# Designs tried in a protein design run: designed miniproteins, single chains, continued (4). Part 90

Each design is a single chain, and the fold is of that chain. pLDDT is the mean over its residues in the fold that is shown.

## One batch from the design tools (miniprotein)

Design m15131
Fold by ESMFold2-Fast:
Structure m15131 (fold): chain A 105 residues (1-105)
Amino acid sequence: MREEIERLVKEATSPDLQVAKEALDRLIELAKTASPEEMEYAARLLKDGAEKETDPEIQALLYRAAAKVYDLAAKKTSDPERRERLIKEANELETKAMQLERQLA
């Protein structure tokens, strides 16, 4: 799982938008069946990738994907404090994605 997540995150940071989109779709699908811990790890890697990305279109896709994976992790967790932290992270990343998407429009 972890190695697959790391590979997909690396592909998601590709300058080829089609490769990046396909990798993000596969990662989100994988996240639905992963543990909350593995999903949180994947979301963290996507966030880190987005922060290092210089292409605003790819950066927006990475922030959006990270937010979605954090939201899925929150949905699967039974710990209220952890759920609240994951939801807050998802909301912050969605805001960043929306700001970038607005700049690209």
Scores: mean pLDDT 81

Design m15132
Fold by ESMFold2-Fast:
Structure m15132 (fold): chain A 61 residues (1-61)
Amino acid sequence: SELRENLLALRHSPDPEVQKAVDELLQAAEDVINAKSPEETREAQRRVQEAYQRVLELAEK
């Protein structure tokens, strides 16, 4: 998807805060896919939400 490709490009940003935020978002997305219980899915979805908002805030600066 375009979003995933754009996030991977941001991972190569010289800003380590942006790289960390993108890595956390990608990890949380993988955790959603690999979740084995409804509780794991909800926890991973919350992490996706938090990491996504952080990426958006960093991209605005």
Scores: mean pLDDT 75

Design m15133
Fold by ESMFold2-Fast:
Structure m15133 (fold): chain A 77 residues (1-77)
Amino acid sequence: EREKLEEELRKADEAVARMQALLAAGDYRGAIDAAKELLGIEMEISDDPAGARLAAEVALGLALIVRGVLKTVLSNL
């Protein structure tokens, strides 16, 4: 149980760090791809740069929520 949650938290921490690095580099599509891998979701990306950036920021927000939930659950075990 705990080991499974720790593994999921490690994956979430890795994905969040990767997404933050990609966003800092301006690689919005790369950040979205990292989020897709972590969250198991499909996302349609806008063709315009502002839409791509917004989608990447939303994806990072979702990844941060997942990480926060995992940290909270693990801390209460």
Scores: mean pLDDT 76

Design m15134
Fold by ESMFold2-Fast:
Structure m15134 (fold): chain A 61 residues (1-61)
Amino acid sequence: MPSAQEILDEMRADVERNAPELAGMVDQLVAEAADASAEQLRALRETVLALVGDHRRSRAA
């Protein structure tokens, strides 16, 4: 489903895979975004992926 729910699912999967330490923060953001627009969720996902990418890069040798 190309919907808000799919965006949230992908964001959660990315965090769980690459930065599980951020899972608690993402759960809170997802709860707050339950009624958010797709545009807002895209912006949120981009921010979360940037944080995950930074964390992953710091973790990688």
Scores: mean pLDDT 71

Design m15135
Fold by ESMFold2-Fast:
Structure m15135 (fold): chain A 86 residues (1-86)
Amino acid sequence: SDEDRLLELAGKAARLGAEAAAAGNGLEAMRNGGVAMVALAVAIAVFGPTPRAEAALAALSAGEAALEAGDLEAGAAAFRAAAEAA
């Protein structure tokens, strides 16, 4: 479904963000996190909130907060959790 495609896109972007954060590339991690966030926001707006999409958004938000605080390790872990939830 189109919802599944948006969730798959969000999961892929979150995984790329986690890999970038693990490599020390905070700006690249934030860029990929932004892509994941937009895909999840569109999925929720069009198809309604699901436990899966809500869990992925919560994990992405935690990851973005960690990256803004300069905690790349916590950011990577949270983005991995978002990819697994999506």
Scores: mean pLDDT 87

Design m15136
Fold by ESMFold2-Fast:
Structure m15136 (fold): chain A 61 residues (1-61)
Amino acid sequence: EKDEVLEEARRVAEEMVKAGVITPGQAENVVRLIENIVDKEGVEKARQFIEGLRKALEEIK
């Protein structure tokens, strides 16, 4: 399920780039941060982080 969470992370990062919030380079850093969360704190914690990013994006769109 780590691969599934990383796919979600890439989608959120792409949406952030499209919204003009971050650059493509920063998007790669966001994916790496989420991967580190999965490795250290688990999949559920990473999903919570992604959901927080989605909510932040919804607020500025």
Scores: mean pLDDT 79

Design m15137
Fold by ESMFold2-Fast:
Structure m15137 (fold): chain A 102 residues (1-102)
Amino acid sequence: SLTVTASGGGTFPEGATLTLTAAVTSGTVELLMWVRERADGERVVEAVAFNSSSLTLTLTDLRPSDSANYYAAAHTAPEGLSFDELLANSTFGAPVKVTVVP
């Protein structure tokens, strides 16, 4: 089984730089992703790492539109999967809430 942890959320001023850090603390991971949840509920991949237990997402020049829930997601066998299958079959960590204020 995978245990996925994520950190770096909070409230940030517009124009700031934000670093989100994901780690797999148990299990073997072949794909680790940062996933942003859009306002319509769709999920988009912001960053990816293969065969790594850690992944950092850095957002520069923060805007209010960067406010979202961000998820770390891990997969053990991503080969041959479609994007939708990959997201549906990934182990997600707890959401990291980012709020950007003017």
Scores: mean pLDDT 81

Design m15138
Fold by ESMFold2-Fast:
Structure m15138 (fold): chain A 79 residues (1-79)
Amino acid sequence: SAFDAQIRALMDALVAKGIVTPKEAEDLYRRLKEGKLSPVDLLRWVYETRGLDAARVTTDLLINILGAGHLVMELRKLS
């Protein structure tokens, strides 16, 4: 799905920027896909484990990559 591709692109960008390892990206991807981790939980995890600057980069990536897909995901949780 388009949303699946957006989550994968987000994980690939986080790896490319050195914020997460490939293994962490695969674990986070699975948890996001299963609805066990929200985008807010991802931001909290990055802030707590990688610090404020990494959390700011992650916020920018969420806005640029997920955008409307993020809204669709939140609306689907209400179904």
Scores: mean pLDDT 77

Design m15139
Fold by ESMFold2-Fast:
Structure m15139 (fold): chain A 93 residues (1-93)
Amino acid sequence: MEKAEKITEILVKLLKGELSVREAAAELAKLTENPKARELLEQAAATDDEREARILLKLGLALELYYIEHKREPSDEEVEKFRKAIEEAEKKE
């Protein structure tokens, strides 16, 4: 729970414009214990595409929060559902 609270603080700072997407991704990667989530957050911090950075940040966070709540990694099907939902939300429509 305390880790989830710290993740929430970073996201609040991102929403306030106090952190860039890349800075938030780098800080979240340091707090991340799930290897798949960490890799996605590190990719978000390293990418030069702002849209891709946002998608990777949100996906990495979703996987880490799932792991904290359920104490297991999401299935490939659950990961794909998260990815599609995030990509749809990032479309300018």
Scores: mean pLDDT 78

Design m15140
Fold by ESMFold2-Fast:
Structure m15140 (fold): chain A 86 residues (1-86)
Amino acid sequence: SLSREAAIRATALAIQMVGFEFSVEKGLLTDAQIAAEAAAIRDAALEVARLDPAYAEALLDTLIAETTNPRARAILEEIRAAVRAA
């Protein structure tokens, strides 16, 4: 079962990923800000994976499947690959 710490961190990660896709889609971020947000999402995803790797992968798979913006999707797929390699 998902621990409380993993659940809290996973919830924050989900909000951050959805917000990231929206911001990229609407052109709200510079390229430097996109890179910084991607790095923050990667770090958050790795921390969820440290606590619960199966839940982290399931969450990433679900949210990436719902990501329609090609740039955001490609970045999130790179983050998922990094999590799977860890």
Scores: mean pLDDT 88

Design m15141
Fold by ESMFold2-Fast:
Order: structure tokens, then C-alpha cells, then sequence
Structure m15141 (fold): chain A 102 residues (1-102)
């Protein structure tokens, strides 16, 4: 449980960095931090599964939101991109709360 929670915390930290870099106009760094956030969320899901907690729904939702984020960047819609990242933070927090209650 502790390892899953630590990986969710790292995912949130990386999403905050992605948000900051979008706000600064550094879209390459924003994409790098998004990838790191997804890697941590995947690791958190794997660690939760070792404890019998299924968080796969949250990983699927994060992948979908990451596709929306990239779509908004291609459309030069920075507000849509920021919204997608903030929604991803909400999904990670929901997954963290599910793990905490076990």
C-alpha cells in the first residue's frame, strides 16, 4: 500500500510540473513530465494490484485524458491542455483515496 501511495504522490508532483511548463510555454518539458506522471501512475496501479486493489480504471482514464491533452496542444488550445492535466490530477487523487481506504 505505501509503495502505491508514494507512486501516486510522484504522479501528482509530475502533473504539477507539466502544468507549470504549459503555463511557461515549454511544451516539450510538459510532455516529458506528463510521460513521467503516467509511468508513476502505472507503477502505483501495479503496486496496488499486489495488495488486491484494482485501480486499472483510473489508469485507462489517465491515458484517455493524456490523448485529450495532446489533441489540445495540436489545436493550440492551452486552456484545454491545462484542463486535461487538472482532470488527470483529480483521477490520480481518486485512485489514491481508493488505495488509502484499504
Amino acid sequence: IEEALEHFREALKKLDEAIRHVEEGDLEKAREYLLEALEHASEASDKAEEEGIDTREYVVRLVGLSILFVGHLLDNDLQGALDALRRMKEVVREAEELVKKH
Scores: mean pLDDT 86

Design m15142
Fold by ESMFold2-Fast:
Structure m15142 (fold): chain A 68 residues (1-68)
Amino acid sequence: MLQEAVDEFTRELNRAAKLGIMEALRLGAEGERQVLAYLRQGDVDAAIEVLRATARQIRAMVAAAEAA
Protein backbone atom coordinates (compact mmCIF):
# COMPACT_ATOMS: atom_id res chain seq x y z
CA MET A 1 0.00 0.00 0.00
CA LEU A 2 1.15 3.58 -0.63
CA GLN A 3 1.14 4.59 3.06
CA GLU A 4 3.27 1.56 4.03
CA ALA A 5 5.78 2.34 1.25
CA VAL A 6 5.94 6.01 2.35
CA ASP A 7 6.46 4.98 6.00
CA GLU A 8 9.33 2.60 5.10
CA PHE A 9 10.95 5.20 2.80
CA THR A 10 10.70 7.88 5.53
CA ARG A 11 12.10 5.55 8.23
CA GLU A 12 15.17 4.57 6.15
CA LEU A 13 15.77 8.17 5.03
CA ASN A 14 15.64 9.38 8.66
CA ARG A 15 18.19 6.69 9.67
CA ALA A 16 20.49 7.75 6.82
CA ALA A 17 20.14 11.43 7.81
CA LYS A 18 21.11 10.68 11.43
CA LEU A 19 24.23 8.86 10.14
CA GLY A 20 25.13 11.75 7.80
CA ILE A 21 24.94 9.65 4.61
CA MET A 22 24.65 12.48 2.07
CA GLU A 23 24.45 10.08 -0.92
CA ALA A 24 21.32 8.49 0.65
CA LEU A 25 19.75 11.95 1.01
CA ARG A 26 20.46 12.64 -2.69
CA LEU A 27 18.85 9.28 -3.64
CA GLY A 28 15.87 10.12 -1.41
CA ALA A 29 15.37 13.47 -3.18
CA GLU A 30 15.57 11.81 -6.63
CA GLY A 31 13.13 9.09 -5.51
CA GLU A 32 10.69 11.74 -4.23
CA ARG A 33 10.88 13.53 -7.60
CA GLN A 34 10.02 10.29 -9.46
CA VAL A 35 7.20 9.41 -7.00
CA LEU A 36 5.58 12.84 -7.48
CA ALA A 37 5.85 12.50 -11.28
CA TYR A 38 4.07 9.11 -11.19
CA LEU A 39 1.39 10.37 -8.78
CA ARG A 40 0.71 13.34 -11.12
CA GLN A 41 0.13 10.77 -13.91
CA GLY A 42 -2.16 8.69 -11.63
CA ASP A 43 0.29 5.75 -11.57
CA VAL A 44 0.13 4.82 -7.87
CA ASP A 45 1.65 1.34 -8.44
CA ALA A 46 4.75 2.86 -10.10
CA ALA A 47 5.02 5.38 -7.24
CA ILE A 48 4.95 2.52 -4.69
CA GLU A 49 7.67 0.61 -6.57
CA VAL A 50 9.94 3.69 -6.70
CA LEU A 51 9.45 4.22 -2.93
CA ARG A 52 10.29 0.58 -2.18
CA ALA A 53 13.30 0.47 -4.53
CA THR A 54 14.70 3.71 -3.08
CA ALA A 55 14.09 2.52 0.51
CA ARG A 56 15.99 -0.73 -0.26
CA GLN A 57 18.97 1.23 -1.64
CA ILE A 58 19.03 3.58 1.37
CA ARG A 59 18.68 0.63 3.78
CA ALA A 60 21.76 -0.99 2.18
CA MET A 61 23.75 2.24 2.69
CA VAL A 62 22.62 2.44 6.33
CA ALA A 63 23.60 -1.22 6.91
CA ALA A 64 27.06 -0.61 5.40
CA ALA A 65 27.58 2.52 7.55
CA GLU A 66 26.44 0.74 10.76
CA ALA A 67 28.86 -2.16 10.05
CA ALA A 68 31.84 0.25 9.80
Scores: mean pLDDT 85

Design m15143
Fold by ESMFold2-Fast:
Structure m15143 (fold): chain A 117 residues (1-117)
Amino acid sequence: SVAEELLAEFAAEADAAVDWALANDVPADALVTTLAGLFALALRRFSEATGIEIEVEIDLEGDTVTVRVSVPAEHKELVEEFTSGLAAVVSAALARYAAARGVPDPRLVLEVVEKPA
């Protein structure tokens, strides 16, 4: 499915971002910003492939990144499944970076909300 293909592409991009960050002594906040950008790009690609209108807001506060995704009610379950997959990839990527650096794991908060059609 397009969701599986985009999730696999995102997982590869996230893994490469962690490798880049570890190789270049990149701080956690810069990696978080990079992963947030890749997350937004994955949602844009999914929106383009499915025709589903998706609005994304990313808020960075300290060690917490909040991603808010707004979708029509009829598509919430499908988008929620896809974004949960993306969030799992980000959580694994951040955990790998944190373990390798000996630093606290940054927190990702995902909110999927309905918007009027």
Scores: mean pLDDT 82

Design m15144
Fold by ESMFold2-Fast:
Structure m15144 (fold): chain A 94 residues (1-94)
Amino acid sequence: MERLRELEEEVRRLQEELERTEDPVERLRLMEEGARLVREGNLLRLEEAYKAGKITEEEYKEYLEKLEEEEKEVERLFEEERARLGVSRAEVRA
């Protein structure tokens, strides 16, 4: 999928920007954006595998549940990091 390639390229750009960024709040913002793009890519890969008949409907539902659990865990880690830095979600997104 063209979208998957675009997501992979954007993640790469965010990683390179993260290496050049010294501000902790801006670093967190880049990491949160990267996590969202990675999740979108994982969902697209899963959907393509299901449509191609490589996984069953039951496996597809199990993988969706795992991705949801991973998203909740990642969001918890970002919330903890925001609290450590003394910033709100809105401040990171600004």
Scores: mean pLDDT 81

Design m15145
Fold by ESMFold2-Fast:
Structure m15145 (fold): chain A 85 residues (1-85)
Amino acid sequence: SLTEQLVETVRNLMEAMRNNDQQAYQQAQDQLQQLVAEARANLDPDQLREMSRAVQREVARVALELFGDELSEEEKEQLRRVVAE
């Protein structure tokens, strides 16, 4: 699904940041922009809101998974709240 592609692309972007891989980071950014444009072109406002909420929850999960050891307790608490929504 488009939501799964967005989550995977954000994961790739975050992993590229961790590995200091400039090429992978740029590729993931370009793909993210393309997927967001596709969503805006093909989904109605209600579908966009639902997808946005689902993507935000999954992005928060990925951020906690990949950067949990590097995040402050306050930042982790904020991300956990997003996941719970």
Scores: mean pLDDT 81

Design m15146
Fold by ESMFold2-Fast:
Structure m15146 (fold): chain A 107 residues (1-107)
Amino acid sequence: MSLEERLDALTARYNAAVAAGDEEALRAVVEEFLALLEEAVRARDRELVDRLVGQLVGMVEWAVAHGDEELARRLLAALRRVAADPAFADDPVVRDALAHMERLLAA
């Protein structure tokens, strides 16, 4: 399965878990998203990293709206690791996402 096919499958599973209120399934999908993000970063696939970062922003917004501070902080920590990588430190999508997430968690 390609990284792009894995992202599409994970996005479908995430949406299904949110719709069902299945917290266990949601946590499993988040783990798989974080693993895919690490693979995309290692592959230096900027387009895929940007797409994954967009999904992480949506996940943090959902976590904040539902009071899941632990999940929100964990996702922010993952994005901070991406932003600390020299290959992505100047990426505007990564920088804008990090700034947005930090504002959400400061509120």
Scores: mean pLDDT 82

Design m15147
Fold by ESMFold2-Fast:
Structure m15147 (fold): chain A 97 residues (1-97)
Amino acid sequence: DPRREEEVRRRREALIGELDALYEYLSPSMTPEQRKRLEELVRKLKEIIRGIKSLEELDRLEEKMNELGDWIRKNSKTPEEAIELTLEALEELIREA
């Protein structure tokens, strides 16, 4: 279905853009070690996203990303804790893929 293939492509590009925005937002507040870790995790997630071929898989990933975002907000008390929990959340997304 050409319309579904186009929608999958658009949604993949949107998620990749969100990861780039996340890197730009967090990287100035990170240590060099944390920044390198974030760069590696973002790169791996982009590869996973580029491999997704169905809307159902994209919906599941987006739902999991939203759940992890909510978990970070509920469990972080400082910006530094939010950074650490974000790195853990990205690692979990990669592990579950």
Scores: mean pLDDT 84

Design m15148
Fold by ESMFold2-Fast:
Structure m15148 (fold): chain A 99 residues (1-99)
Amino acid sequence: MDKMQQILNKASDRMIRAVREARRNRASREELFARLTEIAVDAMEELVKEKISEEEQMLFMMHLLGMIADILREEGASDEEVLAAVRELQKKMFEVLKK
């Protein structure tokens, strides 16, 4: 399996578990978003450590942003809230890539 695909699968599994735990524990959308942000940042850091190309890192980032946007919409976030969250998360992901 491709290293990038392994990292993506691991991140996806962690996000699915985070959503399930948030629903079980009646966590706020803010708490869920914080957990999803941790998972996304961890995945980006792993990608950098595995020396994945910059082009593939950007594609991976777009996939994670899309997944998190979809999760937030399913949990009842407005389009405006989703856009704001995606922009903030993208900024944090770019900070990891600049290191």
Scores: mean pLDDT 83

Design m15149
Fold by ESMFold2-Fast:
Structure m15149 (fold): chain A 73 residues (1-73)
Amino acid sequence: LSDRLSQRSTDTGQRLIDLAQSGSRDDQLQARDQAIRLGRLSGDIRRLDPQAGATVANQSGRVVRTSRQMLSQ
């Protein structure tokens, strides 16, 4: 279960990063907003599964940084 959640989080994070890098400004804003929500959720996940929570938090942080970089262009 934790491995599946970690894999899904990694896949989702990668797709959001791709959206932030190659998408429109609206796509970049959507990717950032979704990443922030994932970051919030990662705290709850960490209480149940520290490994999965850490993966979600890491992916969320990567997407937020990428979208912020693209938006500040």
Scores: mean pLDDT 75

Design m15150
Fold by ESMFold2-Fast:
Structure m15150 (fold): chain A 108 residues (1-108)
Amino acid sequence: SPLAARKQRLIDELESAKNVFLELLKEAGLSEETIKRVQEVFDKAIELLKSLPDTPEGLEKAERLLATIQRGLDRLVAAFEAGASKETIERLVNEMIDELEKAIEELK
């Protein structure tokens, strides 16, 4: 169905965003513990996305999760382009984890 196809595209976009995010964190030299926490919160988001029904309401929830991730990635990319410190990168990563965990709880 068109809704199922749209949801699958959103899942694929989320998995791609996870890979880009993890690569950026490794390049920034963040701790293995921080990288693991990012991986775990993305895996929870992907699991939630897969559990959502193929309905307009389910798609709206999926799009809200992706919007949260995109905002976090945009901030992180901007920080890298500005030559931000490792401390600033770590703060932005923690903020993104918190925002994503909150979004996951609100969308359950």
Scores: mean pLDDT 83

Design m15151
Fold by ESMFold2-Fast:
Structure m15151 (fold): chain A 80 residues (1-80)
Amino acid sequence: MSEEEAARVREALLAAGFSEGVAAAAERMLLVEGWSLGELARALATYARSKGDEARAAALASLAGETDLDRFVAGLRALP
C-alpha cells in the first residue's frame, strides 16, 4: 500500500470520529506492518466493541471482505 492510499484511510477514520491515535495506528498497520484492509477492519471492529459501539463494530466487520480501497474508504465514511 502507498503512503497516499494509507493517508486516505487515516482521513476517513478521522472523518468518522476516530481519534488521531487510532487513525495514526491504522496508517502504520497498513504501511509498516503490511496489514490488509480486511485485517484493519477486523481490528477496528474489535476496538469499536471495546468502546460499546455495537453498530459501528458490525459495520466495520462487514468491511472485512472489502478489497477495493475506494469502497473501503466509502464504508469508513458511512459508519454510524
Scores: mean pLDDT 86

Design m15152
Fold by ESMFold2-Fast:
Structure m15152 (fold): chain A 77 residues (1-77)
Amino acid sequence: SAESEAAYERVREGPPRRYYEVWNDPAASLAEKEAVGREAVEELRRAGEEYGVRELIELAEEFGAEVRARLEEERAA
């Protein structure tokens, strides 16, 4: 649908892309990784809510849990 296409395009070009770029950057700080993780989760949730794409809301919850687990591992190291 047009709503799904708009939501996916917004997500593809936005904060979730930056999340992977930052987490693959060896110079990135833990604070930067935390910031882009929060932005990515929030953008997925907002896009899902704004465009009515339930799959993006579910993905935001799953991705948020993954980001939190990865940050805990990074802090413990």
Scores: mean pLDDT 76

Design m15153
Fold by ESMFold2-Fast:
Structure m15153 (fold): chain A 80 residues (1-80)
Amino acid sequence: SPIEEMKSLLLEKFREMNVPEEELKEIERILDELIEAVKAGNVEEAKELLERLREVAGKISEEALKLAEIFADALLDYLK
């Protein structure tokens, strides 16, 4: 699945940035919920989860926030 591949790539990028395990687990939970929302066609829930992802990433670093924003833009393009 393209979205599951995007999740794996994003998590790997965060690990390369030495994001702490607690924050990585929170991000992974958000991404899992996001995949389910996308599979269900729930665009409203997907947008709320993307905002939550941006909030968590923004508390970590500017670089983490930029990665989360790139991911969000790519996913919204995928959803049309």
Scores: mean pLDDT 83

Design m15154
Fold by ESMFold2-Fast:
Structure m15154 (fold): chain A 108 residues (1-108)
Amino acid sequence: SMIERIRRLLLEGREMEALRLALEHIKRTDNKEEIIRILEVLRKYVKDPFVKGMIDEGLKAVKSTDNIEVAKEAAILALEGAIYELEGNIPKAIGYTLRVIGISLDVE
């Protein structure tokens, strides 16, 4: 399954590949529970503290809304921000983090 592939990549220390795989799958799903399951696996097995925090904020945002489009946007922004952190693009990582937090707070 997609979840088992993501978990295996994380256990192998291949965090960037796991995040990219999760991002591409979330872009193609309209199932909120599947998005939650993916983010929970990432939160559990990721070791980078910033990435872990970013995924946690994404989970809060996804769980805060009944709108699947908003949930997908929150998950995508959280994963893109996490990827920017691993690439060393700190300004973009911060920007994406603030956008995810804004969704949880219903702030534009």
Scores: mean pLDDT 86

Design m15155
Fold by ESMFold2-Fast:
Structure m15155 (fold): chain A 60 residues (1-60)
Amino acid sequence: GPVLITVKKDFVAEKPDELTVKSGQTLTLLSYSAEKVLVQTSNGEKGYIPMSYIASVKVL
C-alpha cells in the first residue's frame, strides 16, 4: 500500500520544486534520497521537503 510520512515542523518552500507543509501534516511518500523526499498532498500537489523534516513513516 502507500507509504505515509508525518511532518516534524513547518517548512516553507524556497525553490520551485519544493512544497510548503505544516507540522503534523500527513503526506504520501513518492521517493527519497539522503537529503530530501518527494511527497504528495491529499489534493495531489507534489514537491520536495528536506529529509530532516520527517517525524515518522507508516507503511499502509
Scores: mean pLDDT 86

Design m15156
Fold by ESMFold2-Fast:
Structure m15156 (fold): chain A 105 residues (1-105)
Amino acid sequence: SAELDAAIDGILAATTKREALEALLRLYGALLKDPSEANLQRAIAALREALARETDPEVRAVLRQALADLQRVLAVGAKSKEGLIILIAGALRLIGELEDLRLQE
């Protein structure tokens, strides 16, 4: 989907914690709309690629948390109730982290 493609491009282009959080929130939104195993595998691959080249420890931390979330979703099943709860909880965490950054700036 165009939404998933845009979120992946954003993750690969992110250079700041804010950019990474915004791209991750878009990614979780796209996955909640279409929680297919193929979309999860694409997202996991993009996160692994981003982590391989990222040197900023704060950006690495948010990418690692997202990778862990998506690996757990894949393990329990992309369309499972547990998988959807992980995605919803992750999206709420990302919203909270973005709000924290907004209040610091």
Scores: mean pLDDT 88

Design m15157
Fold by ESMFold2-Fast:
Structure m15157 (fold): chain A 56 residues (1-56)
Amino acid sequence: ARAELEELAKKYGLSVEQLKSLAAHADDPVVQALAQRDAGLTPEELARIKELVERL
């Protein structure tokens, strides 16, 4: 889970802490729109990141 989060953070140019913050609000449509616009994270990818964070 942690190694997968670190890999995703590098892929999207974010920190692991930023991914955790986004994952905490993954069901918020505003957060989904901002994540897609600024980092290219789809709602599906945010949901996957949330699952990885929950496994920590």
Scores: mean pLDDT 76

Design m15158
Fold by ESMFold2-Fast:
Structure m15158 (fold): chain A 60 residues (1-60)
Amino acid sequence: MKFKVTIENAEEIPAELQETIREGAREYALKKEVKEPVTLKGTIKVNGKEIPFTVTVTPI
């Protein structure tokens, strides 16, 4: 199944970590058999700062 994954604050997150977040969100959506858009929240550490992120996963 194909998913559209959008990170709300992607500009503050390094590209490598963005891909890790998107992959994790896709795996979560696949495991839960998500049929409607789902918003996931988490945090990462960038340059010693804890940055919250919001990811929306939409089935296509």
Scores: mean pLDDT 78

Design m15159
Fold by ESMFold2-Fast:
Structure m15159 (fold): chain A 93 residues (1-93)
Amino acid sequence: MKPTEEELHLLKSGNFYLYMGKYEEAVKLYQELIEKSKSDKVRAEAYFNLGLAYISLSHLDKARQAFENSLSLAKKVNDQALIERVQRLLSLL
C-alpha cells in the first residue's frame, strides 16, 4: 500500500527526534508508525530507524530485532538500498 501523508509525517517527526538525539521520543514515534502503517515500505524504514535509535540507547538486542524486521520487509518490497543499509548495520552488531 502507498504511504499516507500521516504515515510520512510520523516518519519525518521520528527522524527529526533521532537527528536531535531525542532517542526515547524517536522510539515512541517509530513504534506508533509501525502499529498504524499498512505500508510494508514505510514499516521497513521505520524499523530501520527504530534500530538506529536502539543502538544509540545501547539496547543492542532490540536494535538487532528491529533491523531483522526491517530487512524482511525491505526484501518483500525489493528496496535494495535499504537491504544494503540494514545488512551493513547487522554486520556490526
Scores: mean pLDDT 88

Design m15160
Fold by ESMFold2-Fast:
Structure m15160 (fold): chain A 99 residues (1-99)
Amino acid sequence: PTEEQIDADVDLALLYIYLTLARKSIEKGDFEGAIESLDLAEKIVRRLGERYGVPEDLVQAVLDSLRKAKEAAKSGNKTEALKYLDQAEANVDRLDAAL
C-alpha cells in the first residue's frame, strides 16, 4: 500500500467511527451530538472524493443521505434520522468497495 492509500484507509475508518457515534447519539436523543458527528462525516466524504478519486455519484449519494439524516436530527425525528443514517452507511459501503 502507498502512503496515499493508507491515508484513504484512515479517513474511511474515521468515517465509520463518526457514523457509529451519530447512531449512538440519535438513539440517546442527543441530536446536537449526532449533528456534530454527521458534519465530521461529511468533511471526510468530501475529502475522499477530492483526494482519492472516488466516483462523484458515490460521493454525492453519501452526502445526500448524510444531509437528510442531519435534517431529521435537527427536527428531532429519531425514526427518520436512523432511516437516513442506515442509507448513509449502505452508501459508504458502496464507496468503500470503489476505493
Scores: mean pLDDT 87

Design m15161
Fold by ESMFold2-Fast:
Structure m15161 (fold): chain A 66 residues (1-66)
Amino acid sequence: MVTFEVTFPEPVNPTLVKQVALNAGAVKVEVIDDKHFIVTVPEQNKSALEKQLKDHFPEAVIEEIK
């Protein structure tokens, strides 16, 4: 499993973020607030998650948690 911190410069709809992440193969999405999310994916879905989030939310900052 790989965990990402996803941050946005402006408030986003948490339901849309969750839907995009789940469609990209995420197994868990934690909503911290409307700008901050923690997303967990299987390693094989890592690239798909990053691509789908950037395609839908170009301003998103996606960082892998070590």
Scores: mean pLDDT 84

Design m15162
Fold by ESMFold2-Fast:
Structure m15162 (fold): chain A 81 residues (1-81)
Amino acid sequence: SEMLQLIKEYTKLQFRYIGAKSEADLGLRTNDEELIRETIRFLEELLKELRDLKSKTTDEELKKQIDKLIEDVKKLLEELK
């Protein structure tokens, strides 16, 4: 179903965020400026994909979940600047 496909895509984006958060933590702990820069680019692309996914759903609960993840990504991006 269309809804199941959207949930699968959202789940993949959640796992990408978890990975990016781990890379951000590593970059900050090791003062690795290149890793931090690459993580910023990855998070900016993730943010774009989350906004695209939100535009494709009419499910209010999924929209709320996507919005929460968008805010988490935005917060992490501000911490890495």
Scores: mean pLDDT 88

Design m15163
Fold by ESMFold2-Fast:
Structure m15163 (fold): chain A 97 residues (1-97)
Amino acid sequence: MKEALALAHLSTSYYLAGRYDEGDKYAEQSIALVQQAAPDNSALLSGYRLLAVAAKVDAEVNSLDQKRKLIQSHIKENRELGAFDYAKKMEELLKTL
């Protein structure tokens, strides 16, 4: 599940950066991993789908400075998960804001 969570953080960062197509792509990859690992866990699948919805809301309601702080928080979490390649992509996204 660490990979699915890391992809969810990457997806959220793309949404916060206004890059919704990439956000959707990585959210779908995250959900697919959850479905593959826990196909009978409908609550977990719903939780990951809700993460994508929450990220889109955060993209609409937060200021630029708040979005930057949220992305920085998700970068830190991805580094703690060992998802260094995703953290690097998120750092490049942060530079575009």
Scores: mean pLDDT 86

Design m15164
Fold by ESMFold2-Fast:
Structure m15164 (fold): chain A 68 residues (1-68)
Amino acid sequence: MSPEEEFKRLENEVKRALLDALTTQTAAAYEAAIAKIEELIRYSESQGREEDARKYRKLLEAVRAQLA
């Protein structure tokens, strides 16, 4: 799988996890979404995708605020 394909796969996993969290509004669903966002951030950083990593760090902050 190419790095671009892997990035898009991880991005789709984040979107699905966020949709589940917003629909169910459970702590477990939000924690799962946080884990997927963190995975995407780590992958973005490893690939030098600094703008994507920054974008998803802001999203992570917003999602964590929903649990606080």
Scores: mean pLDDT 84

